# Designed miniproteins, single chains, continued (5), part 15

Each design is a single chain, and the fold is of that chain. pLDDT is the mean over its residues in the fold that is shown.

## One batch from the design tools (miniprotein)

Design m16490
Fold by ESMFold2-Fast:
Structure m16490 (fold): chain A 76 residues (1-76)
Amino acid sequence: DLKRAIEIKKKSLNSPGNIYDLAISYQELGNVLIAQNKPKEAVPYYEQALKLRKTYLGPEHPDVKATQADLDAAKA
């Protein structure tokens, strides 16, 4: 259960590794919702993944640009 994994990870934001794993979990949940034809429900999860990745990796990182593209597609 990705939602349960996210809740567990939120309790452990003490290290960059935990933040990175949380961002991946949000990205994966967004991707699952897109596969289920629920783009509006995917938007908040991609926004959380993007926020965490920008903070952790910086705005120029390829993973940040990939998440931004997924978010823009979900909003279209």
Scores: mean pLDDT 78

Design m16491
Fold by ESMFold2-Fast:
Order: sequence, then C-alpha cells, then structure tokens
Structure m16491 (fold): chain A 90 residues (1-90)
Amino acid sequence: MEELLREARRLAREVALREGMSPEEAEAAAEVLVGTLRRMAELAPSEEKAREILELAVRALRAALAGDEEKALELEKELIALAKEALAAA
C-alpha cells in the first residue's frame, strides 16, 4: 500500500507540474491527493478493495500524465464510483 501511495504522490506532482503549477503548488496538490487516497484506503472494507482504489488512482494519474484525457476521465469516474461504494456503508 505504501508503494502505491508513493507512486500516486510522484505522479500527482508530475501531473500538477504539467498543468502549469509551480513546484510548491504541485507538491501541495500531491500532498492533498495522497491524503485523500490514504483516507479512502483506510475506509475500504478490505485490503483488496484498498489496493483496487490505489491502483485505479495510479492508473488515472498515469493516463493524465500521458495526455490521455479521455482515459484519465474514465478511470477517475471509476475511482469516484468506488469511493462512493466505500463510503455508502449504513
């Protein structure tokens, strides 16, 4: 899990830099995203589901960094749906 969070941080920072953020802004944006992903993983009903959430986030960030906006959007929608499922416990 820590490996996926580290990769997500790295990719999020690179995406932010590509979007024109300063290095400081990119680091802050990556920190917020990783904090959110860590929380989602902690709230996941299983280790397998937590891994699925983080792997999906990494895939979405890689698509965004590659400039594949369509694929990034598809993967982001899947991530949001998965996050909603994790939070929808009664």
Scores: mean pLDDT 80

Design m16492
Fold by ESMFold2-Fast:
Order: sequence, then C-alpha cells, then structure tokens
Structure m16492 (fold): chain A 63 residues (1-63)
Amino acid sequence: HMAELARRAAEGDREAAEELVDYIDSLFGTKLDEEQKKKWTESIMTVARRGLEEGAARRAAAA
C-alpha cells in the first residue's frame, strides 16, 4: 500500500504524494497542518523529479 503510493509519487504523481503524506501523518499521529503537508508534498515532488531525471540519464547512458 505505502510502497505503491511511494512508487507513484516517485513517478511524479502529486495526488499519490499527497496521499502518502496523509498516510504517514495518520500512521505516526503527527497531525500536520495544511502548510506542513504542502511542504512535505513539495519536498517529495522535488526529490521524485530529481530521481526521475537521474534515472533517465543512467538508462540513456546504459542503452
């Protein structure tokens, strides 16, 4: 479940990143406010974008 959300978020799915933040918040009981959730979502999206760019570059170099 969480792994699937993380995979989709890593592919640039903002909705999956938002659900992942909500899931983690619920699991740990951190009760993040709206601004904190947005910051976490943006951090996930930034890391995901960078990971996708690096992955694409590695795949192109290997091909």
Scores: mean pLDDT 74

Design m16493
Fold by ESMFold2-Fast:
Structure m16493 (fold): chain A 73 residues (1-73)
Amino acid sequence: SLRERALRVAREVNRLAVEAIQKKASEEVQQLVTEAAQKADDLIANFDSLSDEEAEKRIREIEALVEEVKKKL
């Protein structure tokens, strides 16, 4: 379900945030993680008010940020 996918991506963002701190990641990586975390928090907070199309779009945006963080971490 979209809700399960949203929760999964939010959990991965939280994991990457911890990893970025532990690895003393660059300012650029910390900024990307912060942006992903903000978008994930907004997605979860507003999930029930979003259309499926908007929810999927937001999930994809967060997934793209997660992939950028993984490449630079």
Scores: mean pLDDT 88

Design m16494
Fold by ESMFold2-Fast:
Structure m16494 (fold): chain A 70 residues (1-70)
Amino acid sequence: DILELALKSNAEMQKTILSVAAHEGDLEAVKGILDAGVKVSKQELTTLAKIAESLGRDEVAALLREAAAA
């Protein structure tokens, strides 16, 4: 389970897993990682949202943009 792995990993690995989930369009994993309070900068979230949008992962991109605005 990618979400369980992320929650038990260090901050660097958590960011990597978030990036993978965003590229795959795994909305549940992205939401779970963000809800768990993973420390990702607003700039990193915005960049990842643009990447997700370019890959057609519109729901993931919207969620990441919302997280960046919080």
Scores: mean pLDDT 77

Design m16495
Fold by ESMFold2-Fast:
Structure m16495 (fold): chain A 59 residues (1-59)
Amino acid sequence: SSAALQKLEDKLAELREKVKELAKVNPVQAMVGRKELEELEKILAEYKETGDDSLLSEL
C-alpha cells in the first residue's frame, strides 16, 4: 500500500540522518548504520516489485 511505502521511505530518511550524525562521532557505528540502510533499500526494492506488506512488518 502507499501508506506502507511512505513509512519505509520515512524510516530510510531517518536512518540516513542518524548515520550522518554517527559518522561525526563514531565511524564504526556509522558503517553499521550504512549496512542497515542497504538492507532496508533491498526491502524497499522488493516491496516495489511484489507489493508484499509482510516485508514491512518489522519496520
Scores: mean pLDDT 77

Design m16496
Fold by ESMFold2-Fast:
Structure m16496 (fold): chain A 73 residues (1-73)
Amino acid sequence: VNDQVSQRVLDLQQQSLPDLPPSQRSTVVSLYQQAADYLRQGNLDLAVQYYSQAVGMSPDAARQVLDTWQRQV
């Protein structure tokens, strides 16, 4: 379950890269990768923090997205 959600986060990273300024891409990639790593570890709280920074949404919104994905996979 966590592996599937982590893969979804990494797929979203690949889709979002073209829309990001080049100067921010390296930082955003690192944030997505850390979110995916914490999801694989089952650490949802840290995954939410890194994912929210990667996509530029609130932690509450990011938590709802990740919770939804965990229920779907």
Scores: mean pLDDT 76

Design m16497
Fold by ESMFold2-Fast:
Formats: sequence, C-alpha cells, structure tokens
Structure m16497 (fold): chain A 78 residues (1-78)
Amino acid sequence: MERKEREEELLKQIEATKEYLKKLAENPSEESLEILKKTLEQVKNAIELAKKVKASEEVIKALEELEEEVKELIKKLE
C-alpha cells in the first residue's frame, strides 16, 4: 500500500512539474531557460536513480516523458 501511494505521489509531482514548466515556456526569459536546463539535469538524475532502485515501469516512463518534454521546451526557447 505505502509503495503504491509513494508512486502515485511521485506521478502527481511529475505532472505538476510538466504544467509548471509549460507555464514558464509561455513567458520565455533567460531565467526560464536556466530553470528548464536545471530541471533537465534533475530529471536525468531522477531517471538514473529510479532505474538503480528498480522503480516501476510506469514511474520510469513518466520521468522519461518529462525529460523529452523539457528538452522540447528548451529547444523551443532557443
């Protein structure tokens, strides 16, 4: 039960992060681009950690989708 609750919490956090970053990209600034780049690094680290601890496929997939979305936003703001 607790493990499933923790995964649900993490998935919600990933979705909230996606929405936040999309809002940042709507009002592009040098600061927004810097935040996106830092977030990309954090997401990459989170994926490596998730794989190392053998997190669920759903969690790993959600993190990988977030990574691609952050990369796309950075590319759009360049």
Scores: mean pLDDT 78

Design m16498
Fold by ESMFold2-Fast:
Structure m16498 (fold): chain A 76 residues (1-76)
Amino acid sequence: MESITEYEKQTMTEEQIKEMEERAEEILEEAKKLDVDTSLTIRQAEEALEYLKEGKYGEASIHLSLAAMSLEVAKL
């Protein structure tokens, strides 16, 4: 199994990782339900999922925040 703990990476529990992944998937599903341009939201959420898989949890949280913000903008 891959070692996820490094000095440059924040330590995160499996539960926290699953919660972040579920949040990103939720944002993706909501974006896909809108009939407006949500391509930025989708890209940011997908990038967050990619960073989670790489163990870059700080970067993942930033991209999750950007995805959430762009989703709210798309709803306006």
Scores: mean pLDDT 74

Design m16499
Fold by ESMFold2-Fast:
Structure m16499 (fold): chain A 120 residues (1-120)
Amino acid sequence: MVRVSESEQTRTATLSAAGDTAHLATPSRMELEAGETAEVTVEVTNLSSGTVEVTASAAMPGAVGSASGTVSGGATTTLTVRLDKPAARTGDVVGSTVSVTALTDAGTVTLQVKVTHTGR
């Protein structure tokens, strides 16, 4: 049998903290996997000297997921958020908003990125 469902769009976004001193600046890369379960992977690099706590959350119609981790100064972590969704029908377009939140010494930094997954 031929698999016809796949991710059509991914989006890259950058997390940054603004203030008197930059505490966190990082590119975020988001990938969606094909299938009944959507998996969103976010890579976070902490460019500050301190340890930060990072939470990633995502929501699609009928499904929500989250992941959390701790990133040491200068280190990179990968957070994977899994969303259990009904099987996409051919031609369905499912939108998801992924929020990545980092707690830094300067306060909370949040990035929201819209990702789209199209069933084929």
Scores: mean pLDDT 53

Design m16500
Fold by ESMFold2-Fast:
Structure m16500 (fold): chain A 66 residues (1-66)
Amino acid sequence: MIQQALQAAQQGSKLAQDMVKKGEDPEKAKKQAEQLASSAPGVSGAEVTVDPKDPSKSQVDVELEP
């Protein structure tokens, strides 16, 4: 369901931002956020874009299952 996928994307984005703000490697944050988003019901895959200069601009794209 679209609403669940959007919530997963928001949670993934927040996780990535929080990890980078705490000094985590942006690539580690990306992998953790992608794993979280991909674990949501109805999500077949997720891609996270982390901006290392501005973590608040991190984005999560989710692909829905048919």
Scores: mean pLDDT 72

Design m16501
Fold by ESMFold2-Fast:
Structure m16501 (fold): chain A 89 residues (1-89)
Amino acid sequence: MAEEAAEEAVRLAREAMRAYFAGDEARAEALNEEALAALRRAYEAGGEETLRRALVRIYEAIAEVAAEAGDEEAAADARAAAERARALL
């Protein structure tokens, strides 16, 4: 259950970032709200370790999407955030 919620949060966060870089702010906001709700469910079921693992994957997904969009600065920032989250595991 916790793992399924975490996987959904990662998927929704990736979709939100793709919508953001496509210029669809309304869709990005809606998907981000769904991602946060899934992340909250993951935390409630699996605790801090599950949350931190999900955050690492979310930041890695953000970095991938930002790089695909050509935003190397955003990609670098997201990779740094993933490393910081991983260090707390």
Scores: mean pLDDT 84

Design m16502
Fold by ESMFold2-Fast:
Structure m16502 (fold): chain A 90 residues (1-90)
Amino acid sequence: GVEALLEERVRAEAERESRRVREEGAREGRPLAEVRALQAAIPVYLETLLRLQRESQTREISEEEARRRITREPAEVRARVRAEVEAALA
């Protein structure tokens, strides 16, 4: 079902985003703890970004806001994204 498809898609793209976060962290000189937190939360972050891109909304959210949500309440973000995907496939 949906969970298997979502997990496969997220995993494939998480690998790509992990490399991007690593490169950006090195470029900006971000603290290692922050880089590791971002990498660990990549699947949830990616799910959120994919939903926002799909909607093509004008509203912009900062990377800091995205990081805060992913770091503090990743389960909520993941659940919300999953619900959106399930609704779209219904």
Scores: mean pLDDT 55

Design m16503
Fold by ESMFold2-Fast:
Structure m16503 (fold): chain A 64 residues (1-64)
Amino acid sequence: MLVSREQALDFLMEVLGLSEEEAEAVLDTMFPHQERIPAARFIRAVLALDPSLDPEAVRAYLAS
């Protein structure tokens, strides 16, 4: 499964509560110049930011 950069931004803002500027900075750091991100890599990256997240809940959000 591939996640668009827009969908990844939406997750960072809506679920993690980051501002648009903070979410963009996170994506620019972890996935520079990537418009399509492998879901498994994105899930791993967000778990590194917040280890309390349920990986299955993240996967379900991305599938919606």
Scores: mean pLDDT 79

Design m16504
Fold by ESMFold2-Fast:
Structure m16504 (fold): chain A 65 residues (1-65)
Amino acid sequence: DSREIAREVARELLEAMLEWSKEVLRENGIEPPEEWSDGEIMTIGLALSAGKSYEEALKIAKEVE
């Protein structure tokens, strides 16, 4: 049941990434608005953790779709 295992691992990784990204946003004084998708939150959090500005993080999130 490789598809089920892959899905469960992906879900656990996404949940961990999302929670970590929310912490990164909070450390930068940003509260994620409820309009943002989980993907946008993760992308912005990752960009901020990499030393990008908030404006650059928003541009990256928009480019990712």
Scores: mean pLDDT 77

Design m16505
Fold by ESMFold2-Fast:
Structure m16505 (fold): chain A 90 residues (1-90)
Amino acid sequence: SVEELKKRIDEAIEKLKSDDPEVILEATRQVIDIINELIERGEYELAKEAAQKAIDAFVEAMKSPNFDVRLAAAIGAIAAAVQLKVIESL
């Protein structure tokens, strides 16, 4: 359901507040998977909103004093930005 996907994206984005780079990388995979599920369902506006929320969360995570957290967040920001560009082409 749309409500389950919204809950899953919010939970994945909340994990981006972690100080653990491995948690951030796993949350990145979850975010991308949920965005792809929204695209497959034709929920393009929700997919855009999810991608933009994720980019904002990754940008905040890039402010971390921990280099490995900043690196993981930068990887996630690029992945989410690529997804946003894909959605724009649909």
Scores: mean pLDDT 86

Design m16506
Fold by ESMFold2-Fast:
Structure m16506 (fold): chain A 99 residues (1-99)
Amino acid sequence: ATEQLAQEVAERLKGTGIPVLQQQIATLEAIPEAERTVGQLKLLALYYKELGNLQKEQGNHEGALASYNKAIAIYESLGPEADLDELATLYSNVAALEK
């Protein structure tokens, strides 16, 4: 049920996702960096990853690289708390864009 709702949200974001993702990123970034929880940082990294994916699909190569690098920096700052599978996907996405 929760996974299905997340998938529906992701599908709805594909058509108009960039403005919505930018608004959600801005909301999280309005929280001072030192006051962000691990959960909020992981969510912020996921939003940057999705922003990068949409920018790549639109041919915005520079925007996609910037968004993926923001997500990577957040996961690297989390150290052992980082989602290593998501981090590996981000490294792969950056490498694919640098061809």
Scores: mean pLDDT 77

Design m16507
Fold by ESMFold2-Fast:
Structure m16507 (fold): chain A 79 residues (1-79)
Amino acid sequence: MELDEKWRELVEELKKTLPEPVATLIAATIMSAPLIPAMTEEEVEELIERLKKAKTNEEIGKLLDEFAKKRREEFEKQR
């Protein structure tokens, strides 16, 4: 599946737990990761699949915290 389709599916899954504006913002933030040398497109796709399987706000929050920490580490190592 294309990353764009994964993003749309992620927004729909997140909307089950979060308000639409928040779900869209989170998905857009994750989709921006391949444009910054922090995560590969495949890693973003895997994160999207994990988020789609999350059923609680806490699970979503933990996955996003993991994503944010990974991005921070890559930014700190930035050349």
Scores: mean pLDDT 65

Design m16508
Fold by ESMFold2-Fast:
Structure m16508 (fold): chain A 83 residues (1-83)
Amino acid sequence: SMKARQERLNKSMIRNGEDFVARGRELVEKGASKAALEAQARMNRGMAEVFRSSKTFMPEEKANEMAERLDAEAARLEEAAEA
C-alpha cells in the first residue's frame, strides 16, 4: 500500500538524519578542518529543513525531534570550526 511505502521511506529518512548527526560528531572528534566542519554544518542544517518540510507525511513529533537534533549538531560543528 502507499501508506506502507511512505512508512519505509520515513524510516530511511530518519536513518539518513541519524547518519548526518553521527558524521558531524565524527568530524569534531577527529579534529577535522574548518572547511570540513563548516560544510557538514551546512549539510546538517539542510537536512533539518527536509525533516521540517516532511511532517505532512511523517509524525510531526518525530520530524521536529530529528530537525532539532540536526540543528544542534550543526551548531556544535559551527562552534568547533571557530575553535
Scores: mean pLDDT 85

Design m16509
Fold by ESMFold2-Fast:
Structure m16509 (fold): chain A 69 residues (1-69)
Amino acid sequence: SDEVEKLLKEAKENQAKSDELLNQADALEAAGGSPSEVDSLRGQADGNRGRSDSLLEEANSLLNSLLNS
């Protein structure tokens, strides 16, 4: 399904963005950077991870509907 493929692609992109932000937060924390900036980056990563999880759930729901039809 084109829609399932689209949802999986968007989930992957959001997961990659989350991973990038977490890497930036971890590097900043290791360098002794601002705790508020580290928290901000982790919050942004959580947002992107939540979007990825939501898109994966939508893809799984759609796929299950197609498989059970």
Scores: mean pLDDT 88

Design m16510
Fold by ESMFold2-Fast:
Structure m16510 (fold): chain A 93 residues (1-93)
Amino acid sequence: MSEEELLDFQMELLSRLFDVARENNGRISIEQAREVLLSLGVTDPELIKEFIDLLKKYSDASGKYITPADLVELSKTPEFKKLLEKIKKEIES
């Protein structure tokens, strides 16, 4: 996977999550984030769990919601990049 292909995939994922936030008063629920991942063709329950667990680390005090600002911060982390590589490989299989 090229770095450019990974960045393009990251932008697609973030765009879908930002669309959810736009429709939901500037926030994304953990369930809505899971639905976005499923819409991209991710069916591996371990990858879905890893993604949700990572989002929960950046969520609000309730662990239920994440904002676009939290997603931008998360997108800069090595953990997020590594997870995106796993997810993209799964949907291309």
Scores: mean pLDDT 81

Design m16511
Fold by ESMFold2-Fast:
Structure m16511 (fold): chain A 98 residues (1-98)
Amino acid sequence: KVSPYKTFRIVVEARTREAAEEAAKTVLDLDKQLGPVIKKVSVEGTRLVVEAYTEEAAVEALKELIALGSQTGEIRVAAADGPELQELAAAEARVRAA
């Protein structure tokens, strides 16, 4: 019997599939630097889904994605699972609304 591990999920919407693929590469490069902390990175058209094993890894991935979105204007965070992730996503939304 193996208990299911909880993961931390981030969903990103991109203007193009190419922007979503660039965001995925950014997360994969981060995973290479931090070790195997990202469980899954998947691109579905213009949507990117990232699953991390820890909230700390998910926070770092979310920060990189927010920075990329700020630089390019081509991606935005649509959803995040976890209290710290939700606060970061809300902060991004407030900046965009201002």
Scores: mean pLDDT 74

Design m16512
Fold by ESMFold2-Fast:
Structure m16512 (fold): chain A 62 residues (1-62)
Amino acid sequence: GTPAKITPVKSSVGVPAYKVSGDKESRREYGEKLGREIAERHGATPEQIERAAETTAKHYSS
C-alpha cells in the first residue's frame, strides 16, 4: 500500500536536541538504521537511503 507521509521536521544541525551514547559499534549501527528510517520517512530513493545510512553511520561512529 501507499502509507501516509509526514512532512519533515526542521532540525538545526550543530544544535542536537538528542544525543546518542554507547559503544562505537552500537553508534555506527544506530546511525545506519536512523539514516535509513529518516530517508524512507521523507520518501527518498533507494540510492539516497543508502547514502543517508552511510553518512549517519559515519557521523555517529566518529
Scores: mean pLDDT 64

Design m16513
Fold by ESMFold2-Fast:
Structure m16513 (fold): chain A 75 residues (1-75)
Amino acid sequence: APADFAEVAGRIFAALRAAGPDAALSARELAERTGVPLPYVRIALRYLEREGVVERTADGGYRLAPGATFRYLPT
Protein backbone atom coordinates (compact mmCIF):
# COMPACT_ATOMS: atom_id res chain seq x y z
CA ALA A 1 0.00 0.00 0.00
CA PRO A 2 1.29 3.53 -0.71
CA ALA A 3 2.71 5.22 2.39
CA ASP A 4 3.71 8.45 0.60
CA PHE A 5 0.69 10.76 0.44
CA ALA A 6 2.50 13.22 -1.85
CA GLU A 7 3.14 10.42 -4.39
CA VAL A 8 -0.54 9.36 -4.26
CA ALA A 9 -1.73 12.95 -4.76
CA GLY A 10 0.77 13.41 -7.61
CA ARG A 11 -0.43 10.24 -9.38
CA ILE A 12 -4.06 11.42 -9.16
CA PHE A 13 -3.11 14.87 -10.50
CA ALA A 14 -1.18 13.27 -13.40
CA ALA A 15 -4.10 10.93 -14.24
CA LEU A 16 -6.55 13.86 -14.34
CA ARG A 17 -4.16 15.90 -16.51
CA ALA A 18 -3.80 12.92 -18.90
CA ALA A 19 -7.61 12.63 -19.12
CA GLY A 20 -7.89 16.32 -20.16
CA PRO A 21 -8.94 19.61 -18.52
CA ASP A 22 -12.71 18.97 -18.94
CA ALA A 23 -12.65 15.23 -18.23
CA ALA A 24 -14.16 13.90 -14.99
CA LEU A 25 -13.10 10.64 -13.33
CA SER A 26 -14.69 8.88 -10.36
CA ALA A 27 -12.61 7.93 -7.31
CA ARG A 28 -12.90 4.28 -8.43
CA GLU A 29 -11.69 5.09 -11.97
CA LEU A 30 -8.73 7.00 -10.48
CA ALA A 31 -7.92 3.98 -8.28
CA GLU A 32 -8.00 1.72 -11.36
CA ARG A 33 -5.86 4.09 -13.49
CA THR A 34 -3.23 4.80 -10.80
CA GLY A 35 -3.12 1.40 -9.08
CA VAL A 36 -3.67 3.18 -5.74
CA PRO A 37 -6.14 1.56 -3.31
CA LEU A 38 -9.51 3.35 -3.20
CA PRO A 39 -9.24 4.56 0.46
CA TYR A 40 -5.96 6.38 -0.33
CA VAL A 41 -7.49 7.88 -3.51
CA ARG A 42 -10.44 9.21 -1.46
CA ILE A 43 -8.14 10.79 1.14
CA ALA A 44 -5.99 12.41 -1.59
CA LEU A 45 -9.06 13.70 -3.49
CA ARG A 46 -10.43 15.31 -0.30
CA TYR A 47 -7.06 17.04 0.19
CA LEU A 48 -6.81 18.18 -3.46
CA GLU A 49 -10.42 19.49 -3.36
CA ARG A 50 -9.65 21.43 -0.15
CA GLU A 51 -6.52 22.92 -1.80
CA GLY A 52 -8.53 23.95 -4.89
CA VAL A 53 -6.62 21.60 -7.22
CA VAL A 54 -9.64 19.43 -8.14
CA GLU A 55 -13.38 20.09 -8.21
CA ARG A 56 -16.32 17.72 -7.80
CA THR A 57 -18.69 17.40 -10.75
CA ALA A 58 -22.51 17.19 -10.53
CA ASP A 59 -22.36 13.42 -11.21
CA GLY A 60 -19.91 12.82 -8.33
CA GLY A 61 -16.75 12.69 -10.45
CA TYR A 62 -13.60 14.80 -10.09
CA ARG A 63 -11.79 17.05 -12.57
CA LEU A 64 -8.90 19.53 -12.46
CA ALA A 65 -9.91 23.03 -11.34
CA PRO A 66 -9.28 25.73 -13.98
CA GLY A 67 -5.67 26.95 -13.67
CA ALA A 68 -4.82 24.23 -11.12
CA THR A 69 -1.17 23.70 -10.17
CA PHE A 70 0.31 21.01 -7.96
CA ARG A 71 3.66 20.70 -6.20
CA TYR A 72 4.78 17.66 -4.24
CA LEU A 73 8.03 16.52 -2.66
CA PRO A 74 9.39 12.95 -2.60
CA THR A 75 9.30 11.16 0.76
Scores: mean pLDDT 74

Design m16514
Fold by ESMFold2-Fast:
Structure m16514 (fold): chain A 66 residues (1-66)
Amino acid sequence: SAKDKEIQALVEEKLAQVRALVAQGKLDEALQVEIAALQELIALSTDPEEVAGAQQRLAQLQAALA
């Protein structure tokens, strides 16, 4: 669907940003982009499995920062 294409494009854009920051050694900034991208994915996705996976990953990243 059109919504699935928009979600896929957003994911590809955010992954490119994370990869660019990692290549520059900006690991903290890359982590913040990943956290923001997961929050956007949770808000946009209508797939409960995709939302659950994103929520689990977000919780793991937040726990690692604490």
Scores: mean pLDDT 80

Design m16515
Fold by ESMFold2-Fast:
Structure m16515 (fold): chain A 103 residues (1-103)
Amino acid sequence: SERIRRALEVVEEGLRRARELYERGDEEGARRVLEETAREALRILYGEDVDPDTLEVPEGASELEKEVALYLAMTIHLARQGDVEGALEAMELARRYLRELLA
């Protein structure tokens, strides 16, 4: 799927940038990048009208699609709370499930 591939590319670039910022001690920069990346990935997958805080995965969505949506929403939630490590882990899980959707 073109949408899944584009979402994966956004997530992989966002993870790279967020890790670089976090390694340099820029926790605020890392949080911002993770939240922006997760929102963009959700927008690519579900459209502009999706609210990440109230996201409902469509009826009949696969378990992998549900996991991607869950971990992208979790990334936003954890980033907002200042949990950079948790947000990085959640986005890494979203990346892994996006890769499985393309397999």
Scores: mean pLDDT 83

Design m16516
Fold by ESMFold2-Fast:
Structure m16516 (fold): chain A 56 residues (1-56)
Amino acid sequence: EAEQLKLQTNQLYQEGRYADASDTAEKLSEVLEKQGDLDGSRRMRRLSALLRELDS
């Protein structure tokens, strides 16, 4: 699941779909948090925020 969300986020980013890429990065952060990867979760939350900025 985490690997699939990572690939999906990269694909959406390449397509210029920054809002959708932000949403998948947020979902990835939730999956990582549930797995106990708090550092990975924080990185994905930062990525999600940056992608939302690009959408504007």
Scores: mean pLDDT 82

Design m16517
Fold by ESMFold2-Fast:
Structure m16517 (fold): chain A 65 residues (1-65)
Amino acid sequence: SAEERELYYEGLGKLQVAFATKGPEAMREVSAQLIEEFRKKGLDEVAEKLQEQVDIIEKMLARRG
């Protein structure tokens, strides 16, 4: 839905700000909190999309050396 799409992009923005200002550990904490909150609200699709994006970032960080 349009509401779920908006929540997804707001979530991505929060991850970007956390990463840029406080680094990867802060991004992990923020993403974990957001995913838990979305799942508690029954927004499983948004939670899954956000988790997928975090997984992509983690793989890039792991391969960077």
Scores: mean pLDDT 82

Design m16518
Fold by ESMFold2-Fast:
Structure m16518 (fold): chain A 84 residues (1-84)
Amino acid sequence: SHEEELLEKFKERLKKAILTESLEKTQAVITDAYKEIAPHLSPEVQAALERMIAEVKLMLEIMKESPEDVIAFLDKQLEKVKAL
């Protein structure tokens, strides 16, 4: 679906930022990417994604030396969002 395609692009954009950018820049990319796709998502998916984003941002602050673990969490949570 179009929503699933948007979520996959969102995931890939976040993964790239997590691996290549500073913490501050990564958080900005997450915020901007969500703003771009949010109007095209159902309210249930929007709510789930906002919760996931809050958790990812917290993990990025706590797990600065483990970007792969943040990416694994992102992959798992986004599959749950896609299942809604």
Scores: mean pLDDT 84

Design m16519
Fold by ESMFold2-Fast:
Structure m16519 (fold): chain A 55 residues (1-55)
Amino acid sequence: GDVLLELAQKIFKKLGLPLPKSGEEMKELGNKYSDEITEVVRTDKELADFALEAS
């Protein structure tokens, strides 16, 4: 859904990576940068709070 894409775009923007434009790009880039994404979400309270609100 759009909420997951928005979350992915926030994460990718924070990492300085190109923003995913679709759910397919989100999954592909999410798999490629899974360690970096996990660390940012785990350590970034703002992103963690957004994910919690989106859930």
Scores: mean pLDDT 72

Design m16520
Fold by ESMFold2-Fast:
Structure m16520 (fold): chain A 69 residues (1-69)
Amino acid sequence: MMEEIRKHGRELGLDEKEIERAVALARSTAAVRAEERGVPPLSEAELAELTLRILEALAADREMRAREA
């Protein structure tokens, strides 16, 4: 799981720190949602999917900022 997430992040041009931040953000977001909504915590597959979406959002933000400059 983590190795696949790291590989995907690197393919998007993100560095290791950006990938680690995305993983931490995904876990934090999942924990907050579970606490606030009283729903069960996300599965490992759901956490991986959320992390991948965050990585893609970070890559898209970088592309948009580069276009603005």
Scores: mean pLDDT 75

Design m16521
Fold by ESMFold2-Fast:
Formats: C-alpha cells, structure tokens, sequence
Structure m16521 (fold): chain A 86 residues (1-86)
C-alpha cells in the first residue's frame, strides 16, 4: 500500500540521518551531528502530522504508528544529549 511505502521511506531516511549524526560525532563535528538530528526530528514531526490528519482514528495502524514515531523521537532526544555532552 501507499502507507506501507511511506513507512519504509520514513524508516530508511530516519536510519540514514541517525547514522549521519553518529558519524559526525565520531569525526568530532557536533554541529553536523545536531543538524542531522534536527532533520530527523523534522521528518518525524512531518510524518506524525500526516498520520494524525490523514488516518482516521478507526485505522488499525494509527496508534501503532504514533507509538513508533514517539519511540524514534526519544531516540533523537537521547542522541542529542550525547552530542551536547561531547
């Protein structure tokens, strides 16, 4: 489905941005790491708006997708804390 493809794209792009942040931090570039994390958060916020606005509350995947987005946001927050300590 279109939704399944969007979720796959979200996962792929999110993982790419998180990897960019990790590589930047390892290279001693905290500013670049924070830029990648900001992009990851923006991606998650855009997808959350899509889920909340486009999927009806009766959609079987809505709550699971929102929980998945919330978990990824926490991952970004923890990575940001790690960068800020460096």
Amino acid sequence: SVLDKLVEKLDTEFDKLMEEARKALAAGDPEKALEALDKALQLLELFEKFVREALPESHPDRDALLARIAAKKKEVEEARKEVEKA
Scores: mean pLDDT 86

Design m16522
Fold by ESMFold2-Fast:
Structure m16522 (fold): chain A 78 residues (1-78)
Amino acid sequence: MVTFDEEELNERIRRLAEEELAELERRGAPEIELEYVRLVLENPAATPAGHRAGYAATAAGASNEEALRAGIAAIRAA
């Protein structure tokens, strides 16, 4: 069962993602960044998989765009 700590963490992640999406849209960020944040908001349970995939890609020397694509693919596969 989801703990109270997980509910609080999920709420904080959702709030940060909403604020990040609004800021990205305001500054005209690339569509791939907007797509990643929207998927995070729509699929909160898959967010950890997306973060792990993106982080692993970055650690392997991938570009920011490649890391975002890896994160998107992981969220969609979860």
Scores: mean pLDDT 74

Design m16523
Fold by ESMFold2-Fast:
Structure m16523 (fold): chain A 81 residues (1-81)
Amino acid sequence: MKLTMGPLLSKLLSEVNAPETLTYAEIVAAIYQYIVKNKLFDGEKHKILLKGTLLGELVGKDSIDSFDLSPILEAIEEQIL
């Protein structure tokens, strides 16, 4: 099923050249591409660094634990129209 997204998630998806209409799995994959492209994963501290990023604005946090992606998944669900 293709989903319509809120403006902040749509803007983030455009940064990784993702289409405006995606499935949930494609949205999650695009978020991972955004993390990799912007080098947000800190493997030594096991954190995803979000401060000053569009993903940080979406999630509302400066960083999250890399073992717990639930704040990202919850933020995605809130942006689905």
Scores: mean pLDDT 76

Design m16524
Fold by ESMFold2-Fast:
Structure m16524 (fold): chain A 69 residues (1-69)
Amino acid sequence: MSPVQLLEAEASVYYLAGVVARLLGDLETARRYFERAVELAQEALALEPSPGAQSILDAAQAGLREIEA
């Protein structure tokens, strides 16, 4: 697995964990997971353009906005 693929995979896992935490009503845990997903997706994009990483970044940012509502 390349460094970009590993970061993308990790970002995806944190994004999904954030979604689950939000569904369970743990908004603070959901926020932390979405923030971590954003960080990892941005790190992947800094190494190489990746549509997968961009999609995860967009989704995690949307998750953060939904929590803030």
Scores: mean pLDDT 85

Design m16525
Fold by ESMFold2-Fast:
Structure m16525 (fold): chain A 67 residues (1-67)
Amino acid sequence: GEAVLEALKKLASERGTFSADEAVVAANVAKQAGVISEEGAEKIIAEAKARGSLSGEELIKMIEEHK
């Protein structure tokens, strides 16, 4: 799981912004890798859809909050 979190942090720093669809993919990848819980992934997905986009920093903070 840790290697996936490191890869997501790198991607977030390189892209800067994630669409809602991209944030959904990232949350599901983190969930499947065991970085976050199912409930954590659902909360991140709901927030991304409500806002339409997240910054890379916001996405990583939400993933870290739901570890």
Scores: mean pLDDT 82

